# Ledger of designs, part 57: designed miniproteins, single chains, continued (2)

Each design is a single chain, and the fold is of that chain. pLDDT is the mean over its residues in the fold that is shown.

## One batch from the design tools (miniprotein)

Design m5957
Fold by ESMFold2-Fast:
Structure m5957 (fold): chain A 92 residues (1-92)
Amino acid sequence: MQQLTPLDRFVQSIIRGETEELKKKFEELSGGKGRISISELSKLTGIPRSTLSRYDYDGDGYLDFDEFIDMILDLWLQGRFDDAERLYSLFE
């Protein structure tokens, strides 16, 4: 069995509903707004805006906490570990 990475452990904590500390970090990252713009997130992570926009369910150009967490889970499930790790690094 392969050793779990920090990203794998992070995803496992999300699946368990252990999101209180992550939500606090997201509030800090967003400057207390509870959402971050796709353009800001793309600049911080290097992930293309076209990739991030797939998770902007409201089409407002922002990702809230729930959309952000769904994105990390979906990227991890797709095996897009590099993109998921770039997003996870914002919580380090």
Scores: mean pLDDT 79

Design m5958
Fold by ESMFold2-Fast:
Parts: sequence; C-alpha cells; structure tokens
Structure m5958 (fold): chain A 104 residues (1-104)
Amino acid sequence: KESYKTAGEIATRLAQGYLKKKDYEKAIEWAERAIELYTLGGGEDSLNVARAYYILGKAYDMLGDKETAIKYYEKAIEVFEKNKDSPTAQKLLEEAKKRLEELK
C-alpha cells in the first residue's frame, strides 16, 4: 500500500506541474490518477486526495467548465476541512472557498 501512496504523491506533483504550465488536460489526467492510487492504497492520505480534487476544480475552472469545477471544489473543501491542522490545507481550503463563492 505504501507503493500506491508514493505513486499517488508523484501523480499529484505531476498534476500540479501541468496545472502551472496551463496543460489542463494533463493536470486532470494526473489528478484523477492520484485519487485512484490513494484510494487503492486505502485512502488514508486525505490531504493528498483533497489536493487532487483542488487541482481538478482549478483545471476545469480554467477550461470554462464551471459546473464540474464547482463539484470538485466542493469535494476538495470537504476533505480539506478534515485536515485543517495543515497550513497547506488551510490555504487551499481558503482559496477553494473563495473561488466557489465567485462561481455561485
């Protein structure tokens, strides 16, 4: 299961990298892969799953698919709220909430 967690971390980092490069299609591909890998590994790293949902929300948002972006931002918020003790989780939670409010 540790191998799935490591692969999920790599997939999340790749998704973040593609998002930064504005390659939204590849960002989506790797973020979905990260969620799958963490789920196979027991789903115990909720923070990385939340990060992957946030990347999906942001990628779909940038592609103009606001309805799909809203769904993934809501999923990211739900998981980040369970991990609020992480400074990274708090920052991404705030960013996701702000953008979700703007999209509604």
Scores: mean pLDDT 82

Design m5959
Fold by ESMFold2-Fast:
Structure m5959 (fold): chain A 82 residues (1-82)
Amino acid sequence: SASDLEHAFTVAGIVYKEIKETDDEEIIKKNLEALEKTLRELGIPEEVIKEIIKVIKDGLENNKSFLEVMEEIRKILEKLAK
């Protein structure tokens, strides 16, 4: 549903914000695992979950801004809404 996609977008944003501000690998791992679990509970397809996690990991690796990462995630979720 549109509500599930909005919730997915919001949770992904919270997770990226949290992990971007820490060097603690355990905190990063727990946040990514929590995100994957939440996305599955919202009924997001496994392929799409993997794509979102890849965007978040790429964003961390390349020090991308919050807005850049969220724009990529928005595009992924918009394709799912069709």
Scores: mean pLDDT 85

Design m5960
Fold by ESMFold2-Fast:
Structure m5960 (fold): chain A 89 residues (1-89)
Amino acid sequence: EFDFGPDSPDMQKLLKQPVKITGNETGEVFEAETFEEGLELLREHVGKTGELSFTVEIDGVEVEVSADNAPELLLKIMEAAYEVLKSLS
């Protein structure tokens, strides 16, 4: 379990990073100028299609994420993005 404080430097940096999210089942690509915008696009897509397997790319680093439900998926994506950001320091 992780905690992203809204005033955390890591969270602020993460939310402002460009992101590319690819649906592993649909092949649909979401490219956003900010991770915050990418998460909104992802949430809408999951709600519409039920797709729960994605590849997230931040600063050239790719992480594959999948879950059984949308809330778990979003948490795993946030966790994966946080680990990527931490590894870049």
Scores: mean pLDDT 75

Design m5961
Fold by ESMFold2-Fast:
Structure m5961 (fold): chain A 55 residues (1-55)
Amino acid sequence: KEEILAKVREILSSVPKEFADFVLKVVEDVLKNYKVDPEKVLANVREYVEKRLKE
């Protein structure tokens, strides 16, 4: 759990703070309240960030 959150924060270090805060809150909620594969969550976060911030 902590390792997954650390990886998410690392991915989000290059995104606008507003998006980073929102995504971190959603990821924390999902990991705590839902039975979800952490690797799938990481993949979704990476794809979202890459699509949103691609030049």
Scores: mean pLDDT 72

Design m5962
Fold by ESMFold2-Fast:
Structure m5962 (fold): chain A 71 residues (1-71)
Amino acid sequence: SDALIEKVKEILESSPNPLPWALYVIRNSVLNEEQAEELLEFMKTIIKDEKDIEKVEEAVREALENPPVVP
């Protein structure tokens, strides 16, 4: 849902520590590829640390390769 992604972006932008929240959403939500890529691109605009961006990229890759089965 676009509303979910927009709310997540709002929370991340207002957070003093956005990385743990981004990782939580990516690892604990069933995101499609488009939603995961949108969050990754958004994180690149608010996080400037290359190592933190790499962590988000790894979480996205892992979630897309091993998504939880949703009935």
Scores: mean pLDDT 74

Design m5963
Fold by ESMFold2-Fast:
Structure m5963 (fold): chain A 99 residues (1-99)
Amino acid sequence: KKLEEAKKFIDEMFEKGESFYDIARKLVEEFGKDLTPEEKVELARYLGKKELSIPAVKKYLDKQKELAIARFEGADPERIAQLETELNKAKAEYEKELK
């Protein structure tokens, strides 16, 4: 019951356009003391799924993956530098959305 109430709280705050930082803070304030460790892990996964619905967050994670693959495959230094520049731009967009 408390876990489902916390999920509804996340949904309502997200729908109202609250930042993920504010949602996480309010979630800890309202439910943090009433939830088991297992329920906290499930809520973290739920919040993470909502976070991944933000295009800037997904773009940043996709760019991290692309750079990691390029480095692992031994891409040339020019390609690595280009991908690092793209990642820095995606990170700036990500940080703007999470502020």
Scores: mean pLDDT 73

Design m5964
Fold by ESMFold2-Fast:
Structure m5964 (fold): chain A 62 residues (1-62)
Amino acid sequence: DAVQALVQQLRNGQLTVVQFVQALRRLGVSDAQIYDLLAQNLGMSRDAIDQILDAYRRQQAL
């Protein structure tokens, strides 16, 4: 499972949160699933996840 491989790389510090989000979006993973993965695996708050996803979208739009 490509998603589980990315989670493992994130947990091992081989992948940044931004790279993880980029890879998941390229795989067609929904924002809701990205939220669940970040919350479950990193213990991030919804507000922190919202900020990351929003900042990523803005940077890609520029």
Scores: mean pLDDT 75

Design m5965
Fold by ESMFold2-Fast:
Structure m5965 (fold): chain A 86 residues (1-86)
Amino acid sequence: PSNSPAAIYYQEFQKLLDENQELAKKSKNEEAKKLYQEAAKLSQQAIDLIHQAGRQDLDGQAVRDELDRLFEQSKKLKEEGEKIEK
């Protein structure tokens, strides 16, 4: 279903991945660009984890905790990059 937890996490990480890739592409600052690229990598890792969890190889709660951790880290890296560009 479109509103399953996995679908919500996937949508959030896909959006964050797209945003960070665009910021990295447009950025003129090398340090900020690297932070956006790292944030995008974490978002990609989360998407990969969601696909892996869909095969029932992972504990659902442990997967959600890791997804929440990856989301927070990706957001912090994005914010750090944005602060450098100001």
Scores: mean pLDDT 80

Design m5966
Fold by ESMFold2-Fast:
Structure m5966 (fold): chain A 80 residues (1-80)
Amino acid sequence: ELSEEEIIKKQLLEEVKEKSKTLSPEEVKEYIKLQVDILLDKGIERSKIVEILLEVAKELEKEGLYELAELLREVAKELE
């Protein structure tokens, strides 16, 4: 059984990869921001959301998806 944090990371990783196939980088970034707002509304701490975004970015970078990883880093930076 995955922790809440691990479930969120996995879902975000899968969703941004899927959406990047049909959406522009700007639209993917807006999707990421929407997910951040949903997580904040659920009471997840901002610092924990930043950690999740940065960990997903690292996983994307390991897969060679550097542009997609940068979108997650930009949203994390804007959240702080």
Scores: mean pLDDT 84

Design m5967
Fold by ESMFold2-Fast:
Structure m5967 (fold): chain A 64 residues (1-64)
Amino acid sequence: GATAITASDLGEEAAKRGAELLRKRRGASSSIGLPGKDHEEAVRLGQKAKAEIPDAITHYVGLP
């Protein structure tokens, strides 16, 4: 069976991760080079949460 995830969980988790990744990236002088795992994970979570909760993904818009 698949793990059930709610829209709230996706939006909150994506927003927190996006904010943390954005903060780290800005602290690193906007370095391009997130680890492949973080990059792909952020893109997937951002795309899903953006469709359901666009406002919560504002921080992800600046991330790949």
Scores: mean pLDDT 48

Design m5968
Fold by ESMFold2-Fast:
Structure m5968 (fold): chain A 90 residues (1-90)
Amino acid sequence: SMAEAEEILARLRAALAEDFATVRAALLDPSRSLAERQQLLDQYERGAEVLLGQLDQLKAAYPEHAAEIDELRAELDAALAELRAILAAR
């Protein structure tokens, strides 16, 4: 349903923002080892792959929300690029 898609998108957006903030803070933490930071980035990237699959399924089920879903995909791609850049700088 339309309401179901909107609720799913709202929850995914909130989860993305929270997870990104948490992982970003951890990658910027100088007390964490490089190995720990690599593991955290790897875990986030695996989560991102799962989420991208969910977004593809959601877009197929609710094509009227394609633009919002594509925006979430772009936000996720930008988040991944930032986290990778933080790790590469150290």
Scores: mean pLDDT 85

Design m5969
Fold by ESMFold2-Fast:
Structure m5969 (fold): chain A 103 residues (1-103)
Amino acid sequence: MAKFTVESWKGMARATVEGDGTPESGEEAGKLALEAVGPATELIVEALKDGRVIGMDVYEGPASPESAREAAEKAIEKAGQEPDTIVVTAINHDAEEEDPMAV
């Protein structure tokens, strides 16, 4: 059964899904990370197997669960083998505090 862990820091959140290395679990992890950090413009998706990073993809632009799924799919393709864990890191630039988000 998949285990989801979410960690949040100032301007960043990471969601880890263990026991299910699919694009669908990457989308769900991306949703959780985005809910924790808020609006993000960068996603780093890592595919792991047996504790090793076997694939990685980076998405730049308006981040969404769909973009997390796409990055997870690319990370898995690059890996050439089925991962057991997906890690999605969503990054919101802390310096945006200076530029009002609603203007």
Scores: mean pLDDT 78

Design m5970
Fold by ESMFold2-Fast:
Structure m5970 (fold): chain A 76 residues (1-76)
Amino acid sequence: AQVPQEALDQLRKALEAAREGDSERAAEYARKGAELASDNPGVKTLAEQAAKAAREGDTERAALLAEAAIRLAESP
């Protein structure tokens, strides 16, 4: 995997929180995922964008960005 399993776990929690409309939790989990994905610039950037969208209350966009980060992280 291009990112630690812990990063992927945080991103999955961010996606779940965003889908539930919990912008505060989505932002925190996405931020943690980005921090743990520091060695993968693509995943980190998507996770940072997901955290930003969640902080702005856009949980739908946060979910899409978190899902994209997870998909990229799971790709070899």
Scores: mean pLDDT 86

Design m5971
Fold by ESMFold2-Fast:
Structure m5971 (fold): chain A 98 residues (1-98)
Amino acid sequence: DLLNQAREEARKAIEKLSKLRERAKDEEVKKRIDEAIEEISRALKTETDPVSLLRTVRGLVSTLAAVARKKGDEKLAKELEEIAKELDQKMEEIQQQL
């Protein structure tokens, strides 16, 4: 059940990233979002620990926020930071139930 909850959060992250990709201004940022979606999709198939899955997703989203900020897309960086924060909260909730 906890693993299924983590997988649902990872799928939601993919959906959010897909929408943010449409609004990204920089082609490198778009490419990095595509790479992150592919890596999350791989983690969904290989990660068996719910906390490890969410940690992977959170790390990728946090890296994207830094890349977006470096490329001057402050609005995108802030939205990615909020997604990372939501993932941190969900990871804490799941970890407390283990």
Scores: mean pLDDT 88

Design m5972
Fold by ESMFold2-Fast:
Structure m5972 (fold): chain A 72 residues (1-72)
Amino acid sequence: MKLTEEMVKKLLDAADPDKSGYVENRDLLNALVKLGLSEFLELALQAISEVDTDRSGYVNSEELGKKLLELS
């Protein structure tokens, strides 16, 4: 099943409630479970791996959202 822009927006809003523009891996995974999107866990891990090029453990929320839509 393909992620919609609306699903990605809700996911990022849940993972980054403070609107910092950055998402920690654990917060993203927790948001997926909370929103009932657990089927996309492996997709999300792949997206993080491709966006987190400096391995900081934080990814830019806009870049992550774009990659999630690209990979689905």
Scores: mean pLDDT 77

Design m5973
Fold by ESMFold2-Fast:
Structure m5973 (fold): chain A 61 residues (1-61)
Amino acid sequence: PVTDLDVEPSQSGDEIRALVQRLQDAGLREIRLNTRSESVLPDVQRIGDEFPGVVGVHLLP
């Protein structure tokens, strides 16, 4: 099962990372980070790279 997280432009990279870490610690192995904001995309991409095989990044239209 995939867990979808909608990332808001106001969320910091540290907040997003903490959420992902908490979900991974709870046993979730596939997390999709969805965002419409290009301003947070670099942070979201970095977090995806930090959790390979667990986090996928999806830029919404």
Scores: mean pLDDT 78

Design m5974
Fold by ESMFold2-Fast:
Structure m5974 (fold): chain A 69 residues (1-69)
Amino acid sequence: ELTAKEKRVLVMKGMAKTVDFPKDWKIPDPKTASEEEVIEAEIQMVETIFKMSGYSDETIELAVKVIRE
């Protein structure tokens, strides 16, 4: 059974494969990283993907808010 933190990391790995995200991007290890470190990495990835996809700053802010809360 996967923890919420492990699920976040799997989603990030899935997004990286789908969007051709940089292969050297440091995705945290859910076993050693804190929950805050995983959330921070997820936010950075989502912001990068949304900017690459042409989403507005307002949409990016809403996505970040959902991840933080």
Scores: mean pLDDT 73

Design m5975
Fold by ESMFold2-Fast:
Formats: structure tokens, sequence, C-alpha cells
Structure m5975 (fold): chain A 59 residues (1-59)
């Protein structure tokens, strides 16, 4: 269902964001802003990858 797909997309994006924050946190010289930006970038990239997978079912 569309709701289940939305929940899965959100979960995958959230997991990617958490992973990126954790990776950025390994560098003690990284600012909070840099860590936050890395988190947002990872979320955006993951959302696009999930969308591409959904589109591949049409090809």
Amino acid sequence: SPLEESIRLFLEVAQAMDEAWREAAKDPSASGQQRFDAMLEAGKKKAEEVKKKLKEKLA
C-alpha cells in the first residue's frame, strides 16, 4: 500500500541519516553543523535511491 511504502522510505532515510551522523561523530574536529549537513545529505541520497528502485519495476 502507499502508506506502507511511505513508512519504509521514511525508515530507510532515517537509518541512513543516523549512520551518517554516527560516521561524522567519529571525527572530533567535525562541527555540529558539519555533522548535521552530512546527515541531511545522506537522507536525501537514500530517498533518491529508494525512488530509483521503485521506478525500475516499471522498466
Scores: mean pLDDT 77

Design m5976
Fold by ESMFold2-Fast:
Structure m5976 (fold): chain A 72 residues (1-72)
Amino acid sequence: MKEEVKKLLENTIELIKKALPYLSEVEQKEAEALIDLFESDIKDIDEMTEEELEWLKKLAENIKKKVEEKLK
């Protein structure tokens, strides 16, 4: 679980970074906040419960899908 979630967060951060130049100013601020959140979560991943990991996985998958739509 932890390794899978960590890799998903890392991949999602990479996709967000690729999308940044194509986003509006408001969307860029939201994207930067998400990157900060996910980087913080990666640092604390060893302290997370399984419920927290499942919640993060769902959040990251949802964000990844939205970012992929922006990149087309």
Scores: mean pLDDT 79

Design m5977
Fold by ESMFold2-Fast:
Structure m5977 (fold): chain A 101 residues (1-101)
Amino acid sequence: MLSPEQKRILMRFAREAQDVLDDPSLTVEEARARLQRMIDEIVEEAKKLGYTDEQIEKLRKKLEEFADRLVEARETHSKDDQVAELSRLVAELAKFLQEIE
């Protein structure tokens, strides 16, 4: 079961990813910059929760992979496929957070 702090990380990811997908005015660079800011904020939150440097590196890498998939979905997928991809990424992040503990 996810901790309250892990649930906050998951909810932040879901909200900010959805905002990027829902804003068609963002350039690819602007979308990547917003996702990178989210990653940096989540990583700093995880550091404060006592995650090890190894766990932080794994989390950062996973979130960077998710950012690439979100940008690809936003640029190349239908709106329905974007929703499906976000749902998959949220589920994958929830599983990752459960396993990293």
Scores: mean pLDDT 85

Design m5978
Fold by ESMFold2-Fast:
Structure m5978 (fold): chain A 68 residues (1-68)
Amino acid sequence: SLPTPLTTSATVGLGENTLGVVFVDSDGTTRIATKKVTFTSPGTYQVSVEVTDSDGTSVTVTLTVTVG
């Protein structure tokens, strides 16, 4: 089964950030998919994070990230 991502947006600061998507794996285990992104200016960005469950099924979640 496809993982169910728990968030689609985030607010972060300038510099290196670790963005995370929390999801429940096909075996019932809660997991976090992470992506490191560096922001050099304030603004709104779209960041894609891939989440893969234990069955090998992947889904890409696009997060809207606000940098202030």
Scores: mean pLDDT 73

Design m5979
Fold by ESMFold2-Fast:
Structure m5979 (fold): chain A 55 residues (1-55)
Amino acid sequence: DVIKFQQYAKKLGLKIPIDGIPGPDVEDAQALLKKAGYYDGDIDGIFGPKTEEAV
């Protein structure tokens, strides 16, 4: 769910709109989730199953 991902990324400090559209901020959010230990996939900017599982 892209909206849940965006809400979680915003809680991590990213200033992104909650619009349900994956944008350039996906890569930044993946990097923050990986640093926090929640995401173990590639930082590729693609909203896929691994990124969804992190939130």
Scores: mean pLDDT 69

Design m5980
Fold by ESMFold2-Fast:
Structure m5980 (fold): chain A 86 residues (1-86)
Amino acid sequence: MERYFLVHFASGDAKIYDPETGELIETFKNLSLEEAIKIAEEELGYKVVGVRIGDAVLGLTDEEAAIARKLLDEYKAVAVFLLEKE
């Protein structure tokens, strides 16, 4: 399965990135994090399988959690979600 990171920025934007290439796949502007996740899951065929919010980690491997922390620090983001594509 292909995996992607959804990064929720302090600005209120959310973006989906390919973790291997760093390619920007999707951008959500002026949507809540809940609305962005709903569109990603219901319209675009992604499934949320993991999350990091600060030091709180669920559903991530140690390597994925380290990458998510790097994204939180580099982008001053609020949350990083791990997505799987069907």
Scores: mean pLDDT 78

Design m5981
Fold by ESMFold2-Fast:
Structure m5981 (fold): chain A 69 residues (1-69)
Amino acid sequence: SEEAKRKSLEEMKKRLDNKIKYLETQIAEYEEFLKKYHDPVLEARLEQLKARYTELKNKKAEIDKELSK
């Protein structure tokens, strides 16, 4: 049913929101650490986290568009 599809999308959105919030916290912590210390390994890790954040934000935008129909 359409209701079941919508509920599935809403559940996916909630899980994405939680993952996005977690990544925002990690990114903030890494950025704060890197203000005091230069660490090329952590800088590379921060870039990976930012890439993952962008990926999840894009997935959320797609779900938001589907839910707006």
Scores: mean pLDDT 86

Design m5982
Fold by ESMFold2-Fast:
Structure m5982 (fold): chain A 91 residues (1-91)
Amino acid sequence: SAKDAFLNFKKTFLDDSKSTGEKLNALLAFLDADKEGQHFGELAKLLTSKGAAEKTQELLDYAKSKKDKKAYLLIRSVVSTLPVNLDIKLN
């Protein structure tokens, strides 16, 4: 389910033993499961949570380096919907 895919991404994202590529793959699996965006609010909260800014930046930079425009644009869109000032480079 979309919820299970989100929980798997959250677990993978917060697991420092996982590579940035594994984290991106878990995110892409979540996106394919949650086509309606039911869990995008939780995704935004996770990506902007305390201590997550560096992990989120690494995820963005990795997606950009792989030319994965879908993942890159979605992460940017999700981050930009929150009324928080994030020290994240979106260019």
Scores: mean pLDDT 73

Design m5983
Fold by ESMFold2-Fast:
Structure m5983 (fold): chain A 70 residues (1-70)
Amino acid sequence: SPEDRLQGIGDFLRLLQERDPELAARIDARVQALPPSESIEEFVDRLTGILRETLRDDPALLREFERLLS
């Protein structure tokens, strides 16, 4: 569900805050720049896109993220 995916993203971002706070801050800045979402589904899809794009050059971290999306 979108709620389960949002929880997974939240868990990943908490881990990222500890491992790489600068990368976490860059992701947060991109999220803050998003236009308003019309639904939780749209918001989760946009968040997932930002994370996949930002992590594209780190396949191990991207795999860890995908695992947390349930």
Scores: mean pLDDT 81

Design m5984
Fold by ESMFold2-Fast:
Structure m5984 (fold): chain A 97 residues (1-97)
Amino acid sequence: GAKEAGRAAEEGGREAARYGIEGGEGSSAAAAGVSGIGGSAGGLVAERAGTPEAAREAGRETYYSGESTRYATGYNEGGEKAYEAGRRGGEEALEAA
């Protein structure tokens, strides 16, 4: 349900941030962290709201946070893993909503 979808978005966003930070150097690591954290925050909000609409929005945010993290890391290995984490979390959130 919506709570599980919110958790999936939060976990995917957090994992995207983690991989982005591990893959980045200097300012790239900071940019990657910001991108991934956005999706994670959205997921937390959706979990609190407990509505399908909030869960879908959080899922989209998590998906796009992974994409943004991939870009911010310059498409290195960490960025690619961040993209996959965000995509999976976003898809799982949308499926569970």
Scores: mean pLDDT 69

Design m5985
Fold by ESMFold2-Fast:
Structure m5985 (fold): chain A 61 residues (1-61)
Amino acid sequence: SPMEEMKKAIEAEKDPEKAEKIALEKYLQYVDAHPDLTEEEKKEIAEYVSKVMKEHLEKLK
């Protein structure tokens, strides 16, 4: 699953700044690969990535 791949890539990085960069790059890559996504679907994916990132950052504290 592309979502599971994004999650694993984010969680593999222990540097918070690098993890945020990976999260952004994976989100943009997915959106660019799927030009038929609606604005609502893009928002849902962004919210998923944001949630994964927040949970990962909490574990790094």
Scores: mean pLDDT 82

Design m5986
Fold by ESMFold2-Fast:
Structure m5986 (fold): chain A 67 residues (1-67)
Amino acid sequence: MVTKAQAKAVLEKEGIHLSDEEFNTLFSIFDKDKNGTIDKGTFAILLKFLGKEYNKQLNVEELLQSL
């Protein structure tokens, strides 16, 4: 499972700087169980979405292995 803190740290390291409000809103869309964590597959979808939105080339598989 990936926590909010882990997800935000990965995004910040990749140069994707979201406000706490923007990040919490986005994370809540993917956190269907509302427990503050998402699985690695769901996080991969989030990373692909943000990579396209911010025009960043993200190695999603490598980032997931860092967790």
Scores: mean pLDDT 80

Design m5987
Fold by ESMFold2-Fast:
Structure m5987 (fold): chain A 58 residues (1-58)
Amino acid sequence: GPMEEELEKKKEELEKLEREGVRAVIAGDYARMQEIQEKIRELLESLPEEIKEILEKL
């Protein structure tokens, strides 16, 4: 349903941001690293508490 589709999109976005963050660290791109960290924080803050708790355990 729509809720599952939205959660899958957010999971995919989080995984993409984590990969980009690792690449930024390897490249020494501090500005990009900070941008990615902020996007991850905003994404996680947008989740329901139940889902947020699950993701925090990963």
Scores: mean pLDDT 76

Design m5988
Fold by ESMFold2-Fast:
Formats: C-alpha cells, structure tokens, sequence
Structure m5988 (fold): chain A 67 residues (1-67)
C-alpha cells in the first residue's frame, strides 16, 4: 500500500531531478503503486532518455512510493 507522504516526496524529487511536471511524476508513481511494473519501467526509460536523468535513481524513487 502506498504511503501518501512518501509518494508526495518521490514525485517532488523526480520533478526536481528531471524538470518534468509534478503531474507527470505523479502519473509515473500511479503506474508503480498499481503494480503496472512493465509500464512504469518503460515510462522511467522514456523520461531518462528525454531528460538525461539516471533511470536507476528514478526507479528507486518510484519504489519509495509503493511503501
């Protein structure tokens, strides 16, 4: 079950690292908390390729949202 405080923190950190909107970061975290791991992984790779962010770091932040 997702912790709302951890999810909000993860979304803010993803937005800060990548420059994407908070809404786009929240959409990524929605995929992760719904157990849509393949879609979440594809989205992380897309954001990383577009922004230059580390996909491993994005994956760790998405994982925090699922705690």
Amino acid sequence: MANEALRAEAARRIAALTGISLAEAEALLDLAVQGRGKEAHARIDEIAARTGADPEELGRLAALATL
Scores: mean pLDDT 80

Design m5989
Fold by ESMFold2-Fast:
Structure m5989 (fold): chain A 95 residues (1-95)
Amino acid sequence: KVKLVTIEVTDKDYSEAKKAFEQIKAAMEYGKKNKGTKVVIKVIGDTPGMALNAANAAKKEAKKLGVKNVTVTSGSKSSEASLKAAEEKVKAALA
């Protein structure tokens, strides 16, 4: 009962940043409707600072909406690749 939503933020284009924010809002709305499901929003940026700033904005919005079942984390593309490799190993071990 965990839904992971990964959102990538880049400084190359303001339109992509706007889309990322809309995806964050959609994930929070899902969490508000599905309070029995833990929703994890993972924000990935080209730099840790960029991801952290976007994640902090998302956390502030989640607090305003009162969605306690939504958690927000930040990471870099390198961290995401390492986590995906670990997840695949866990899936293989459980099969």
Scores: mean pLDDT 68

Design m5990
Fold by ESMFold2-Fast:
Structure m5990 (fold): chain A 65 residues (1-65)
Amino acid sequence: AAAARVDATVAFIEGVLESVEKRLGRPLSAAERQALVDRMLAHQLERGVITPEEAAAVRARFAAA
């Protein structure tokens, strides 16, 4: 289902963000987090892994956090 793919994509991106924060030893700024999310979503869209609607839903989830 679309909701399940959105949830899976959010979890994947959160895992990447967590790995980056652990490597840096600090939390990401809002700007750094936004840039990384946008880059990852662009890659997923280009590869056809998610739809534009699913990408918008994922972005909204991160904007609301």
Scores: mean pLDDT 80

Design m5991
Fold by ESMFold2-Fast:
Structure m5991 (fold): chain A 73 residues (1-73)
Amino acid sequence: KKEELIEEIVEIFLETIERMKEFGVEITPEIRAELYKGLLETAKELGLSKADINEILRRIAEELGISVGELIK
């Protein structure tokens, strides 16, 4: 289901950030931009709409306690 796919993408993105932090990697704006590009390409390959991509970004930003604008900066 589309909802399950959205949840899975959000979870993978958040797990990737936590894993990087566990390895002592600083999440810089440059690293965040690369992660965002990867997420955007994956979502497009899976046939997700612009609205679905916006929902994924909203959920990730909410979980990280930041705005969507801060996430994609």
Scores: mean pLDDT 77

Design m5992
Fold by ESMFold2-Fast:
Structure m5992 (fold): chain A 119 residues (1-119)
Amino acid sequence: SRAEELARKAVEAALKALEYLEEAKKAAEKGDYKAAVEYLEKAEEAVKKAKEYAVEAARLAGDEELARRAEEAGEEALKYLEEAKKAAEKGDSKAAVEYVEKAEEAVTRLLSVAATVLA
């Protein structure tokens, strides 16, 4: 179905976001703040796609509450990504890593929404 197609795209985008977040965390831990910011920007684009696909997939599946959860998880991830980027730009490795980990938790919730549509 179209819902399943979009849910699969949401899963792919969310997994790609988690890959970029892992690379951003490693870069921040090494003090490579330029690389950390570049990976966070790539993670932001992946999160935006995952959110759009997950929200639409949930709506097509007839679950407005699930769509709302996807929207909230995606927006929370984007907020933490912005904070991680600001911390990295200031050279604050500890804060950058903490915000990346919070973004990873939000992206994992977004992934869970997409997985629920596929079940």
Scores: mean pLDDT 91

